# Ledger of designs, part 80: designed miniproteins, single chains, continued (5)

Each design is a single chain, and the fold is of that chain. pLDDT is the mean over its residues in the fold that is shown.

## One batch from the design tools (miniprotein)

Design m18777
Fold by ESMFold2-Fast:
Structure m18777 (fold): chain A 92 residues (1-92)
Amino acid sequence: SDRDLMLQVVALAREFGRRALEAHRDDPKAAEEIRNRFDTFLRLMQRAIDANDYTALKTAMDDFMLEVGRVSMEASALSDEFYQRVQELEQA
C-alpha cells in the first residue's frame, strides 16, 4: 500500500539520520542539536504520512537529506545510497 511505502521511506530516513549522527558521538552537545533538527524533519515526514501526501513526504525527505549532508563528510555518498534505496522501495 502507499502508506506502507511511506512508512518504509521514513524508517529509511531514520536509519540514515542515525548513521550521520554517529560521526558526532564524541560531541554530545552537537549530537543533541543535530538530533533535534533531524527530529523536526522526521515529524514533518510523519505529518505527510498522516495526510497521505506523498509529494509533501518527498519535500520533507529532500529537506532532511540536505540537513544530513550539512553534518556529514560523506554527504554525497549517503545521499546517493539513500535515494537509490528509496527508488528500490518505490519499484517493489
Scores: mean pLDDT 84

Design m18778
Fold by ESMFold2-Fast:
Structure m18778 (fold): chain A 94 residues (1-94)
Amino acid sequence: MEELREELRRLLREVEEREGREAVTAGLRAALVALRMEEEGLEEDPAAGRARLAALDAELRGLSLEELVELFLERVADPEELREIIRELREALE
């Protein structure tokens, strides 16, 4: 489990080196918003979903890259979900 978290941190450093810190920060914010929207089941009410998305994005804008990484790792507690994210990042870095 710690191995998967270390691998994700390593891949995020590679993305940062390739795309820049602001790109990684924006990507993590988008991923965290998507995870929260899925958790709250906001698919059935697009108006409420849009309002909640705006509020979540505003909350996340105040966080550093390091805080966003730790929050993401806390939210993605499932090793299978983390493995899928690592796989997608590897594909994106090809």
Scores: mean pLDDT 73

Design m18779
Fold by ESMFold2-Fast:
Structure m18779 (fold): chain A 79 residues (1-79)
Amino acid sequence: SEELTEKIRKLGEQALEELEQLASGSPQDVRLATDNGVGSFEQMAEHARSLGDEEAAKVAEEEGEEIRRKGEEIAEALE
């Protein structure tokens, strides 16, 4: 549904913003937050697929991948 897709996209934006706030901390904290974020969006994708919402599942997968990429970028910049 459009409502589910929009909610997942909004949660992804919030997760990325939270990762940016951790950029003043340790690379270990960023990596832990990244791992948790990726796991959460993988669960959202699985849940969306169980509801037959393939579009929402793909958006959740894309958001999770962006969180992984951004988290790695921030953690590397802190080293």
Scores: mean pLDDT 83

Design m18780
Fold by ESMFold2-Fast:
Structure m18780 (fold): chain A 74 residues (1-74)
Amino acid sequence: TGSFVRGASAAGEAAYLADQGRLDEAIEVVRREAEKSNPEASEILDETARAMERDPERASEIARRAGETLLGLS
């Protein structure tokens, strides 16, 4: 529960940072939270970080959707 709520918060912050053009910071936020999360939340966050790296123009949307997924699991 706590990992999903914290993961969703991190994903929301990452979406904001990516929207501001701060992609490297956005990815770093997601990766740092993945390291502190339970295995399920960590897997979602790691996949999110990789997706953001593959599609920088969609990074904000990718992070936002990940946050919604994590909130739904909390």
Scores: mean pLDDT 85

Design m18781
Fold by ESMFold2-Fast:
Structure m18781 (fold): chain A 103 residues (1-103)
Amino acid sequence: MRDELLRRAREKTRKLIEAAYKGDDEKALEYAKELARLRGIDPLLTLRAMAEVAVEVAEKDPEKALKAAENLRKLSKESKDKEASETLQTVSDLLLLAVREVL
């Protein structure tokens, strides 16, 4: 169960970052809602998964990480769903932090 939750959180975070990078706001919001649900089950394990994926993306492609972070931050401000908005902002902040550590 714990390993499955971690795997799902990593998968949803990767999909969220990819959707944000592509400007697919509808899919990004849906993945953010899914991550918010996982965060409700285990907030620290979900945060760990989000941080690990943010580092992976920043190390592989820092320009993609920055563009995704900008789009996530914009979507967070526009979202009426508080939990989704907080999740979008958290992933954005983790991507920006990871890029700063890599560069």
Scores: mean pLDDT 87

Design m18782
Fold by ESMFold2-Fast:
Structure m18782 (fold): chain A 71 residues (1-71)
Amino acid sequence: PNLDLRAAMDSVGLSQRELAERTGLSLGTVSAVLRYSPLGRVPERLRDALDRIATYLHVVHGVDLPPQVRP
């Protein structure tokens, strides 16, 4: 997988619900990002959500997500 968001969440003890609350995203949006992120093919509508999640993990938890390769 190109993006291991679930492993990053597990490493800092975050659930999908907690991540949604901390980032201001809906639980459904966080779940959708997790579903697509292992494929490296996050839809454009979810890119802003992914960027918000990545920024939160970096700033608050010191965890960096791998960069997504765009075709």
Scores: mean pLDDT 71

Design m18783
Fold by ESMFold2-Fast:
Structure m18783 (fold): chain A 69 residues (1-69)
Amino acid sequence: RSARRQMSDEEREQVIEEALALLQERYDLDPAKLPELRRILRQLSGPGTLAEELVDFLETSGLIDRFLA
């Protein structure tokens, strides 16, 4: 799809889902906590934010520990 707008809401949600996929591959996440994790990722994400940057932030801040099974 052609969009003239840089980083649409759909593209931002894609970045969030990519970050979640990376986190789920690396960590044993509690499925019941995934909605809260998505909420936090949305709050941290902005135009041009990469999935790897979100993953790095959660690891460096220790926030990821809250979402482990």
Scores: mean pLDDT 76

Design m18784
Fold by ESMFold2-Fast:
Structure m18784 (fold): chain A 80 residues (1-80)
Amino acid sequence: NREKALQILAEFARRAREMDLTPEQRRYFVDIINDFVLELDKIENPTEEEIRELLQRAIDEVAKHNPELAAFLKELLDKE
């Protein structure tokens, strides 16, 4: 469900705004979000599995720069 994926991204953006991120970290996170949105837009009717795979790839990229934020995103992804 695209709505659920967008809600997770909104929580990510909210959390990132509350953190004292460096300008460099902010650029990385914006790029990660943009890549996710672009990949999601390429799929006409994304399945839950495809959305989960794209979100997991985004989380893996975030983990390279901020493992605490990646853990937070993983919790949001696993929450039903």
Scores: mean pLDDT 75

Design m18785
Fold by ESMFold2-Fast:
Structure m18785 (fold): chain A 92 residues (1-92)
Amino acid sequence: SKKELIEEVVKLRLEREEKLKELTPEEKERLEEYLREKYEKLDEEELKLLKELEEIQLELLETKPEDTEKIKELIERYNEILKKMKELEEKK
C-alpha cells in the first residue's frame, strides 16, 4: 500500500540522516513529519524508486572505501534510478 511504502521510505531516510549526523528527538520528529507530508504527494512508482535510492545510499555509507568496484556498482545503480525518476516526472 502507498501508506506502508511511505513509512518504509521515511524509516530509510531517517536511518541515513542519523548515520551522517546526530539528530535531537525534536529534529527527528520534525523531519519525520516533513517527509511524510512530502511523500504523500508522490505516486507509488516514485516512492518505490525513492526507496531504492535510500537503500543504495545506506549501502554506500556502509561500504569500505577500498571496495572501489562495489562503490562503482552502487553509483551506477543510483544514477539509473535517478534517470527513471526524472523520466517519471517528465510524464506528468
Scores: mean pLDDT 83

Design m18786
Fold by ESMFold2-Fast:
Structure m18786 (fold): chain A 96 residues (1-96)
Amino acid sequence: MLKVRVTVTLSSGTEIIVEALGDPESGRITVRVRIIKKTEEKEIVEEKPEEVIELEGPPTAEDLRKAAEEAARKELAKQEGNKIESLEVEVSEVEE
């Protein structure tokens, strides 16, 4: 399987982690979004419901990257007033 992780760190200290996993046999991309908010007293982790994208054929790394970037953009739109401090993209192959 292919995996693309996009990590966005905002000026508020909030981290948005998007993982897109592509199964080459099923043609499915599973998108997971996690929002980590760090406060002085605690770390708050919000995990969004998984989104599944069906493709006509095996997902490519570019398909996964686009899916992860779109999910990250949707979350960024909800974080109005925050600036992007850093953006990291990691592409990896995951063995079962």
Scores: mean pLDDT 77

Design m18787
Fold by ESMFold2-Fast:
Structure m18787 (fold): chain A 98 residues (1-98)
Amino acid sequence: MSPGAEALRLGVKGVVLGLLGLALAVAALVAPDPKATGLAGLLAAGVAAVVAAVARRLVRTEDGDPALKAAALALAEAGFALANLADRIAEAVLAAAK
C-alpha cells in the first residue's frame, strides 16, 4: 500500500477519534461523572492527535500522487483541529470539576 493511501486511512481514523473526543468532552458538561467523561474525551483527543501526526509524517513520503497527498494532508490537519478543540473543552470541564 502506498504511503499516501496509508496516510489517508490514518487521517480518517484521526478525524473519527477527534470527533469522538469532542463528543465525550461536550458530554462531560452534562454527565453525572464529568471527571471520568472528561478524562475519556482527553484520552481520545490525545490518540487522535498522535494518529494525525503519524498520518502527516506518512504523507511527506508520498511522491507519486499529488491529489492523494493533498487529501491525506487535509484529513490529518482536520484531525489535529478536532483533537485540539476536544482537548480544550475536556481540560476546561476537568478544571471546573474540582
Scores: mean pLDDT 78

Design m18788
Fold by ESMFold2-Fast:
Structure m18788 (fold): chain A 68 residues (1-68)
Amino acid sequence: KKEQAIEEMREAGEHEIELGLEKKLSVEEIKERLTTVINALHEAYKDVISDEEAEKILKELIEKLEKL
């Protein structure tokens, strides 16, 4: 379902931010990892998640990272 796909993408992105911060990675490196993870999940869920929706999720995750 679409809701499960969105939840999975958000959880994966949030987990990637947590791991990146724990490892003391740069913000730019964490952004690169977020982009890679979200793009991979979007490809897996392309039948239920639009390009616009995946882009919105990625932007929200990046904004959350930048507020830290």
Scores: mean pLDDT 82

Design m18789
Fold by ESMFold2-Fast:
Structure m18789 (fold): chain A 90 residues (1-90)
Amino acid sequence: SLRERVERLLEEELELRKERTGRELDPEERAEVARRKEETIEQFLEFYKKDPRGTEIGLEARELMLKLFRETGNTQEAVNAAQKFYEEQL
């Protein structure tokens, strides 16, 4: 599911943050990541609604969105790039 994919990507980010700091994340840092997870899922689901027919182009745009989110950690950048791809390929 989309939730599981986003959760996995954010768990990877948390592990990288722990490795960089050499310590466990504090409660504030964990709460920030949890909030960002829910916001990311909501924004991605809104993009999914733009292709209710499940076109091949729409599926490619969804995969591009997830790839860019993994690479950048930026939800808005990922959504914007996916929307541009979807609109240009229609």
Scores: mean pLDDT 78

Design m18790
Fold by ESMFold2-Fast:
Structure m18790 (fold): chain A 72 residues (1-72)
Amino acid sequence: MNKEEAAEGAYWGAKRGAEQGNPFQAGLDAVIGGSIGGGPESAMRGGTGGYLWAQQGDPEKAAELAKEGALK
């Protein structure tokens, strides 16, 4: 597993959750996705990004930021 796999998981998790209109679910799904591909730090960064942008009602932005967070 590597950060790129974690970022991919966080991306799809955040996008799925944000599409449901629930920022908490977007963050949770991004953490779960990030955890599959990477460590706790990648999961937390992805979850934070997904949560923050899902609150603004933009699933695409939530997914992009979750991926970026997990890559750092």
Scores: mean pLDDT 67

Design m18791
Fold by ESMFold2-Fast:
Structure m18791 (fold): chain A 60 residues (1-60)
Amino acid sequence: HMSPAERAARRIREELAKEIQDEFKKKYGVEISPEAARTVAAARLAGLEVEIKPEDVKPL
């Protein structure tokens, strides 16, 4: 919750979210929304489990 730490965490989450979208496309053959990818990225960084909404996951 410090400004510098929050900015670093946000940048890392955005970069990880892009990787997660690519990972889901390559490994699972599905498309996830950028918002869902950011949620997954935030959860992974926090060591938490998160559920993606079905509407945010579509087969390619």
Scores: mean pLDDT 73

Design m18792
Fold by ESMFold2-Fast:
Structure m18792 (fold): chain A 95 residues (1-95)
Amino acid sequence: GEKEEIKKFLEVLKDVTFDPSLSPEENFVKATEEAGEKAGLPEELKEKIINAIRYKAKKSDDIVEAFAELNALLVKGDYDGAAEIILKLIKEYES
């Protein structure tokens, strides 16, 4: 299912190195593209996640907090919690 595909993506995402010269939005998008390709994330789902990230960043500075929460969960190995953050971003974008 979609959540299972996101969890596989997140296992790869945790190992992506962030570029300090890029904004949080640009880093999150770049990491999603790199980890998504490596994890075999369906193209439609990858684009949906990228659009959700850009939507959140355009709406508010909350993208920084969402990114920090995601990374904290990935460090703990809480892929279910991390997947719920991604699903929430998608839901906000689709609303």
Scores: mean pLDDT 82

Design m18793
Fold by ESMFold2-Fast:
Structure m18793 (fold): chain A 108 residues (1-108)
Amino acid sequence: SMEEEAIAIVEETSFRVHMLIHLAEAEYKNGDYDTAKSLAEEAIKLLREATEKVVALLTDPSSQKEVRELEKNAIDELNKAIENNDFDKMARVAAQAAIELVRIVRKS
């Protein structure tokens, strides 16, 4: 189903985003701040791509709006966390976004 496909996209993306945040933290601790930032920005890119794919699979306009509002809020918080090199906040925001995306998909 479209719902199962959307959930699979969220789960796969969540795993990849978590991996990138972990690698970014490791690079930051090694003093490679440019690589750390690049990896964190790649995580944001994956989240943007996943939310657009999820929106395309949803038919309910209210659910599409909820996903887009979630995307805007999550990306704003992730960008602030990147500016502060707050990897714990990045991981928390990404995890919460994945939980909320699954919730929206299951309701639609």
Scores: mean pLDDT 89

Design m18794
Fold by ESMFold2-Fast:
Structure m18794 (fold): chain A 99 residues (1-99)
Amino acid sequence: AELEELRARVSEEAVAWVERLIAARESIHGEAEPAQREEMLVKGLREVVELAEAFRREGREELAEALLRGDGEAIREYLLALGRESGPESYEIARRLVA
């Protein structure tokens, strides 16, 4: 299944981070239906994979590694540092992932 393939490409820690992002959204916007929650998880993990590849293309190896290890603070700091201008491809993906 797609979810299992995505879990294999990231890490348990990255999956846990995406699950925490979903839980944070649920605390603000209300509880998602189970099917919607699974769709959110699949979408989030796809964006983690795409973001890691974008970071590598941009020479941001440390950010790619931090992302795959579930270091959400490194990603947050990255977004805060670049958040006021048209950013690189990785900025757009990271913004969608954490939104």
Scores: mean pLDDT 78

Design m18795
Fold by ESMFold2-Fast:
Structure m18795 (fold): chain A 93 residues (1-93)
Amino acid sequence: MTLAEFRKLVLENFNEDERLFFNGVFDEMLKITSESDSLLSAAEALVNRLVKEKRYDDLRFALNLLKYALEKLGLDDELERLEELEKEVEKNS
C-alpha cells in the first residue's frame, strides 16, 4: 500500500476530528518521503527522523495513531509490519 492509498482510506473512513490528527502525521511524512512511497517506508523514514531528533512523545503518538487506523481498517499485514518496526525502535531507544 502506498502512502497516497492510505491517506485516501483515512479520508473515506475517519471523521473530521480524527483526520486532523492524521494530517499532522502525514505532513511530517511528506517532508521526508513521497506519497508514492509505501506506507511502511514512509513510517520507517518518520520513525528514523523522530528518533534522531529525540522526539519520543511524537514518535509514540504517530505509531499509536497509525496502529489505530490499520486495526480499524482491518489492514492486518501492514499492522504486523508496523509493530515489527516499533519493536526494533524500542530495542535501540
Scores: mean pLDDT 84

Design m18796
Fold by ESMFold2-Fast:
Structure m18796 (fold): chain A 83 residues (1-83)
Amino acid sequence: IDELAELARRFIEALEAGDFETARELAEKLIKLAQEEVARNPDDSSLRALVVRMLLEVARAAEAAGDHETAERLRKEAQRIRA
């Protein structure tokens, strides 16, 4: 969770800097780590909800920054984890 929060922070910083290449790399790491955390704790519905909420929050940041492709990817992954 702390690592997820750190990746989310770095992702937002990259977006604010206009560094979309770094932002996409960080988004991929964020998605992978989110999947791993949920997979380690499959019965933890509160962890799943927290991870989904975080992915949706960083997706909104990407959308606001104009990176619609990354925003859509993050939203799609959040929906997949929620299911």
Scores: mean pLDDT 82

Design m18797
Fold by ESMFold2-Fast:
Structure m18797 (fold): chain A 57 residues (1-57)
Amino acid sequence: SDYDKAVDEIISWGEIVDGLTRSMLKEVLKRKYPSLSDDEINDAIEEAREILLKKSE
């Protein structure tokens, strides 16, 4: 799904994500995945950040 693709793409950006604001991430993701709602994009960012945090532990 586009949601799963968005999560995977954010994870693939890795450390770059820490330097980006949520607003910047939302702008990029809305452009790449226009089928996703604002809520789905926010959820994808949160899920990807959670996964990245667990990887660093």
Scores: mean pLDDT 75

Design m18798
Fold by ESMFold2-Fast:
Structure m18798 (fold): chain A 63 residues (1-63)
Amino acid sequence: NDVLAIQEGIKEATGKELSEEQAREILEMIKRGASVEEIAEKIVEATGASREKARQIAERLVE
């Protein structure tokens, strides 16, 4: 459920489909309290989105 929520949220925001593995990695980062900046960097690597857009997505995911 949480993995699917991350995949759908990022696809809606960036138009890019994350693999289940990539979404699980982001979920694990959130669970361990990774910073917004660290999560944003992972989103940039996975999707190619701008750092600014990735930061906005990361902020929503940690709330």
Scores: mean pLDDT 81

Design m18799
Fold by ESMFold2-Fast:
Structure m18799 (fold): chain A 89 residues (1-89)
Amino acid sequence: SEDEELLKETPREELERGLAAQEEALRTATEEILKAIEEGKLTEAQLAALQALLGLSREEIESLSEEEIKKRLEEALERLLAELEELRK
């Protein structure tokens, strides 16, 4: 039998919960990446996340100044959050 706990949420409630969790995860990950950049402690996983968020290669990211990376990351976060907000409408 299917897990009955999965039936206590409507498809819309599941979608809204998932989108809210994704928005929170994006904000948290972005804040942690910005802090790591500022402290010079960027991990391989955070670098990969930066590449995905900015659409840039590792070499392109490593060629950018800290200020340019922060600006582009903040702009990318704002765009992604706006897209997630439209999905909730």
Scores: mean pLDDT 74

Design m18800
Fold by ESMFold2-Fast:
Structure m18800 (fold): chain A 78 residues (1-78)
Amino acid sequence: SKLEELKKKLLKKADDLKKESDDNLSKSDSLFTEGVDLLGKGDVKKARELLDEGSDLYSKSSKNKGEANKLLEEVEKL
């Protein structure tokens, strides 16, 4: 049915967004870990660059997770 096709498309989009969110979160965690280590070693400039990049990826992860959750709620209502 057209409804089943719509559900599959929304579920796929939600899954893709979750995977992107998880990837961005993992990259963010790695960048924060490396940035904090470099900060402790006195490499302030490189630490700042990594922490800024990590912060941006964390924000993207949060937005993607939120969008995926909204799509899943829409599927539940169908």
Scores: mean pLDDT 89

Design m18801
Fold by ESMFold2-Fast:
Structure m18801 (fold): chain A 94 residues (1-94)
Amino acid sequence: SKEKYVVTVMVSSPDEAVVEEFKAEVEKAAGDKLVAVQRVELPDGTFLLGLDIVADSEEEAKKLKEEIEKIAKKFQEKNPALRVYTHIEKVLDV
């Protein structure tokens, strides 16, 4: 069994267009490794997207996380209400 890693990205904004544009840039960076997208509108009108990206190594997961965090910083300079959280989880392929 090979160890797999998942980079989980949660992005939120009161502007749906901003979270969708952010998703498009993450999708461009992750390509076919983006395996799940979840959309939720929170009771306060905030739009939340959850993105799951699979990596074959811890090093690849860390590189993807760093790239996504750079995209987030660039978006936050123009959209200060944008919130981005990234987490790496090790999963066992059994």
Scores: mean pLDDT 85

Design m18802
Fold by ESMFold2-Fast:
Structure m18802 (fold): chain A 83 residues (1-83)
Amino acid sequence: TPEEQLEELEKEAKELGDQFAKSTDPKEKVELLKKIMEVTEKAAEIKLSIETDPELRQQILDALAQFKKQAEELLAELEEKAA
């Protein structure tokens, strides 16, 4: 079900976040951040597939856009350090 998929993605995101926080290798952090971005986007898509309130849908879209912008900026910094 969508709820079960969201719970699994939430668990995966927490594990990836923990790995990211513990890592000191910029190359590993780049790979982990890419996975975090993928999991976050998948979770947002599932939330949007079940949410019918237009205001809550807009909040999900706004939160995803803000996350993507911040993640892309962090990814660029990590990729520079990894080079």
Scores: mean pLDDT 85

Design m18803
Fold by ESMFold2-Fast:
Order: sequence, then structure tokens, then C-alpha cells
Structure m18803 (fold): chain A 84 residues (1-84)
Amino acid sequence: MLSEFDKKTGATWNDFEELVEKMLRVMENAGFTIVSRKITTETVDGEKVTTAEIDFVSPAGRRYRLRMRFDENGVILDSSVSEV
């Protein structure tokens, strides 16, 4: 069941968890290792912003971070994949 918070983010927590599970399976099958999953909510200028960070390691040992930020209305503010 969707919470009021989930509705305001546009993408539900359940949608995000499903995507994370699917990505985890695909990436593990491709030889990647998921190191961490971190979801945080912060207040920026009175507005709530949710940040999702997933760290993973390639078969070659390179570390990457998937980072996605969305506001309380579910608008994606930022999304990136970077080597860290």
C-alpha cells in the first residue's frame, strides 16, 4: 500500500525496491557485486529530497555508484553513475 510520502515522490518505494532487486540480479549475473544500498531523506530549503545510492563493483574490481535524487513530488532531480 502506498504511503503519503511515496505518492509525493512519484516513484514509490516499492517501485524503487523492485528496480533494485531486478538490477541486483542482472548485475550479479554479469559478474558485478552489490556492496551497499543507501536511501536517505534530507530537507533542502524546506523541501524533502530523497537520495538513493547504490555502490557496486565490476568483475575487474572497479567501484561504481548509482545515485538518484527525487523531490517530494517524485520529480527526478539528478541521476548519475560514476566510478568512485
Scores: mean pLDDT 67

Design m18804
Fold by ESMFold2-Fast:
Structure m18804 (fold): chain A 90 residues (1-90)
Amino acid sequence: SHMERERRLREALELAFEANRALIGEVLTEEEVEEIVRELLRAGVPVEVIPDLVTYIAEQRGSQLVHLPAEKREELRRRYGPLIDRLLAR
């Protein structure tokens, strides 16, 4: 439903910005984070996973402000590799 979709978007954006506040303006703009979150939700990524995928993309673009544990990075690559590659190609 529209209401459920809107709720998931708000929740995902809140979690993504909270976890990644420090990197805004370093390697990703606020608008780029919002677009990444929307694309991840469209691809069916669970809301709770989205913040870590935003961090992953920021790290790949050279962020020095946020870091994922190696095990988490490897897990995300295994589960979402093709999606990550599409987002990084933009």
Scores: mean pLDDT 83

Design m18805
Fold by ESMFold2-Fast:
Structure m18805 (fold): chain A 68 residues (1-68)
Amino acid sequence: MNLAEALYLAQQAMNLVKKAKEYEKKGDFDTAEKYKNEAIELARQGARSRDPLGRSIAEYALKKAEKA
């Protein structure tokens, strides 16, 4: 996995975290949980990057997804 792939996965994970928070505010906890779990999986894939910068960015996204 190259830097561009890791960045793309991290960006997608962050977008899903944002959607999860929006549904949580609406009281739709089931939909929020689905988006949160999807974000965690994408961030984990990015964190497997061999590029140190890509890995760090994906790990940051993973921490945000787990705390959401």
Scores: mean pLDDT 80

Design m18806
Fold by ESMFold2-Fast:
Structure m18806 (fold): chain A 73 residues (1-73)
Amino acid sequence: SPELEALLERFLEEMRQKIEELKAQGASEKEIQLAVLDMMIAKIRELAARGLLPQEVADEAIAQYERQKQAIE
């Protein structure tokens, strides 16, 4: 949907800005990767709460990102 596309485009821009801020602050690659995964998890939860994403799809995506966080430590 156009609404979902606009929200995702805004989110991608926010993620790019956050990555640049973290790099400017001297954050490690690991810290940046963990921050990005946390932002993705938070956005998926928000979309599900707003009814823009089915809860079962959100739960699977969150589980996948949590597994990625565990692999990074």
Scores: mean pLDDT 86

Design m18807
Fold by ESMFold2-Fast:
Structure m18807 (fold): chain A 75 residues (1-75)
Amino acid sequence: SPVERIRELERELTQQMAEMEANKASEEEILQRLIDGYERQIELARTLDPDDPAAQALIGQLEDLLEVLRRELEE
């Protein structure tokens, strides 16, 4: 399922962020990793199943998160 694949990528991203925090990465580095990760998830989701309403809802949520993260990074 595309929804399951997106959730898998989300879990992988969460683990990567935890590792970066453990390695004392800066907030800026963590924000950039989040932005990169969510961009990849959206691109993959659009490729795998553009007509799945559950996947479309998840993509919308990720796009909203990207907008917030990009604004925080610009500050």
Scores: mean pLDDT 77

Design m18808
Fold by ESMFold2-Fast:
Structure m18808 (fold): chain A 64 residues (1-64)
Amino acid sequence: SAEIEKVKEEILKILEELGDEESKKEFEDRLEYMLKTEDDETVLAVLKDQLAKLKLKLEAKKKE
């Protein structure tokens, strides 16, 4: 879905800013698996939670 793609792009952008190449690859692999096994609503909820946590992590890094 368009909303899943948007949240995916935001997560990947934050992971790139954090320099976390391994987490970026793990995220993409897990997302592909979830899209095959879970409904879009469940996937979107998981992605939104992960995005919120990553935004907090990025803000913590910017303050240092």
Scores: mean pLDDT 81

Design m18809
Fold by ESMFold2-Fast:
Structure m18809 (fold): chain A 100 residues (1-100)
Amino acid sequence: MEKERRIGEVESLADIAIDIANTLIELAKKGAPKESLERAVDGLRGAADRIGDYVGPEAKAELHRLVDEIRAALDDPQATIEAANRLIETVKRVREEAKA
């Protein structure tokens, strides 16, 4: 019962994180202002923090590191897209691991 609730919360938060990351990719492709990119990264950090609270400190640290990599890449659209895709793949893995 508690495990199923935790899985549902992680799945919902993972979907939110993936949606924000895809929004960031589209903003980077369009050459959006850095302020808009930073706002999307702040949303990703919030989602990563909440996922980590449900999954555990190791996943939380990994997701925070990937968010920091995206933030560091924001001046390079291609690097931002690559970093965001790495976050999406990690979020998908963390979501599947939460079911085990």
Scores: mean pLDDT 85

Design m18810
Fold by ESMFold2-Fast:
Structure m18810 (fold): chain A 85 residues (1-85)
Amino acid sequence: SLERIVQELREAEREFLQAYQERLKQGVSEEEIRQVLDRLRAMVEAGTPLEELARFLQETFGLSPRTARALARSMRAGVEARRRL
């Protein structure tokens, strides 16, 4: 259902935000974080497969496979929504 999809998107965004805040607390530089986010954006825009996006998120932010996959699906859904405009 649409409600289920929206809830899944919100959960994925929340997990990403928590991981981002944790990286800042660990003393990762703003420059380094910006470079990672730029790479993520480029991968999503280039149509990178879900599996590769999830792997990148797992390796870069230390997310669990389940959370990384949910976030990757959410990011792809955002790109697809933009294409419909």
Scores: mean pLDDT 72

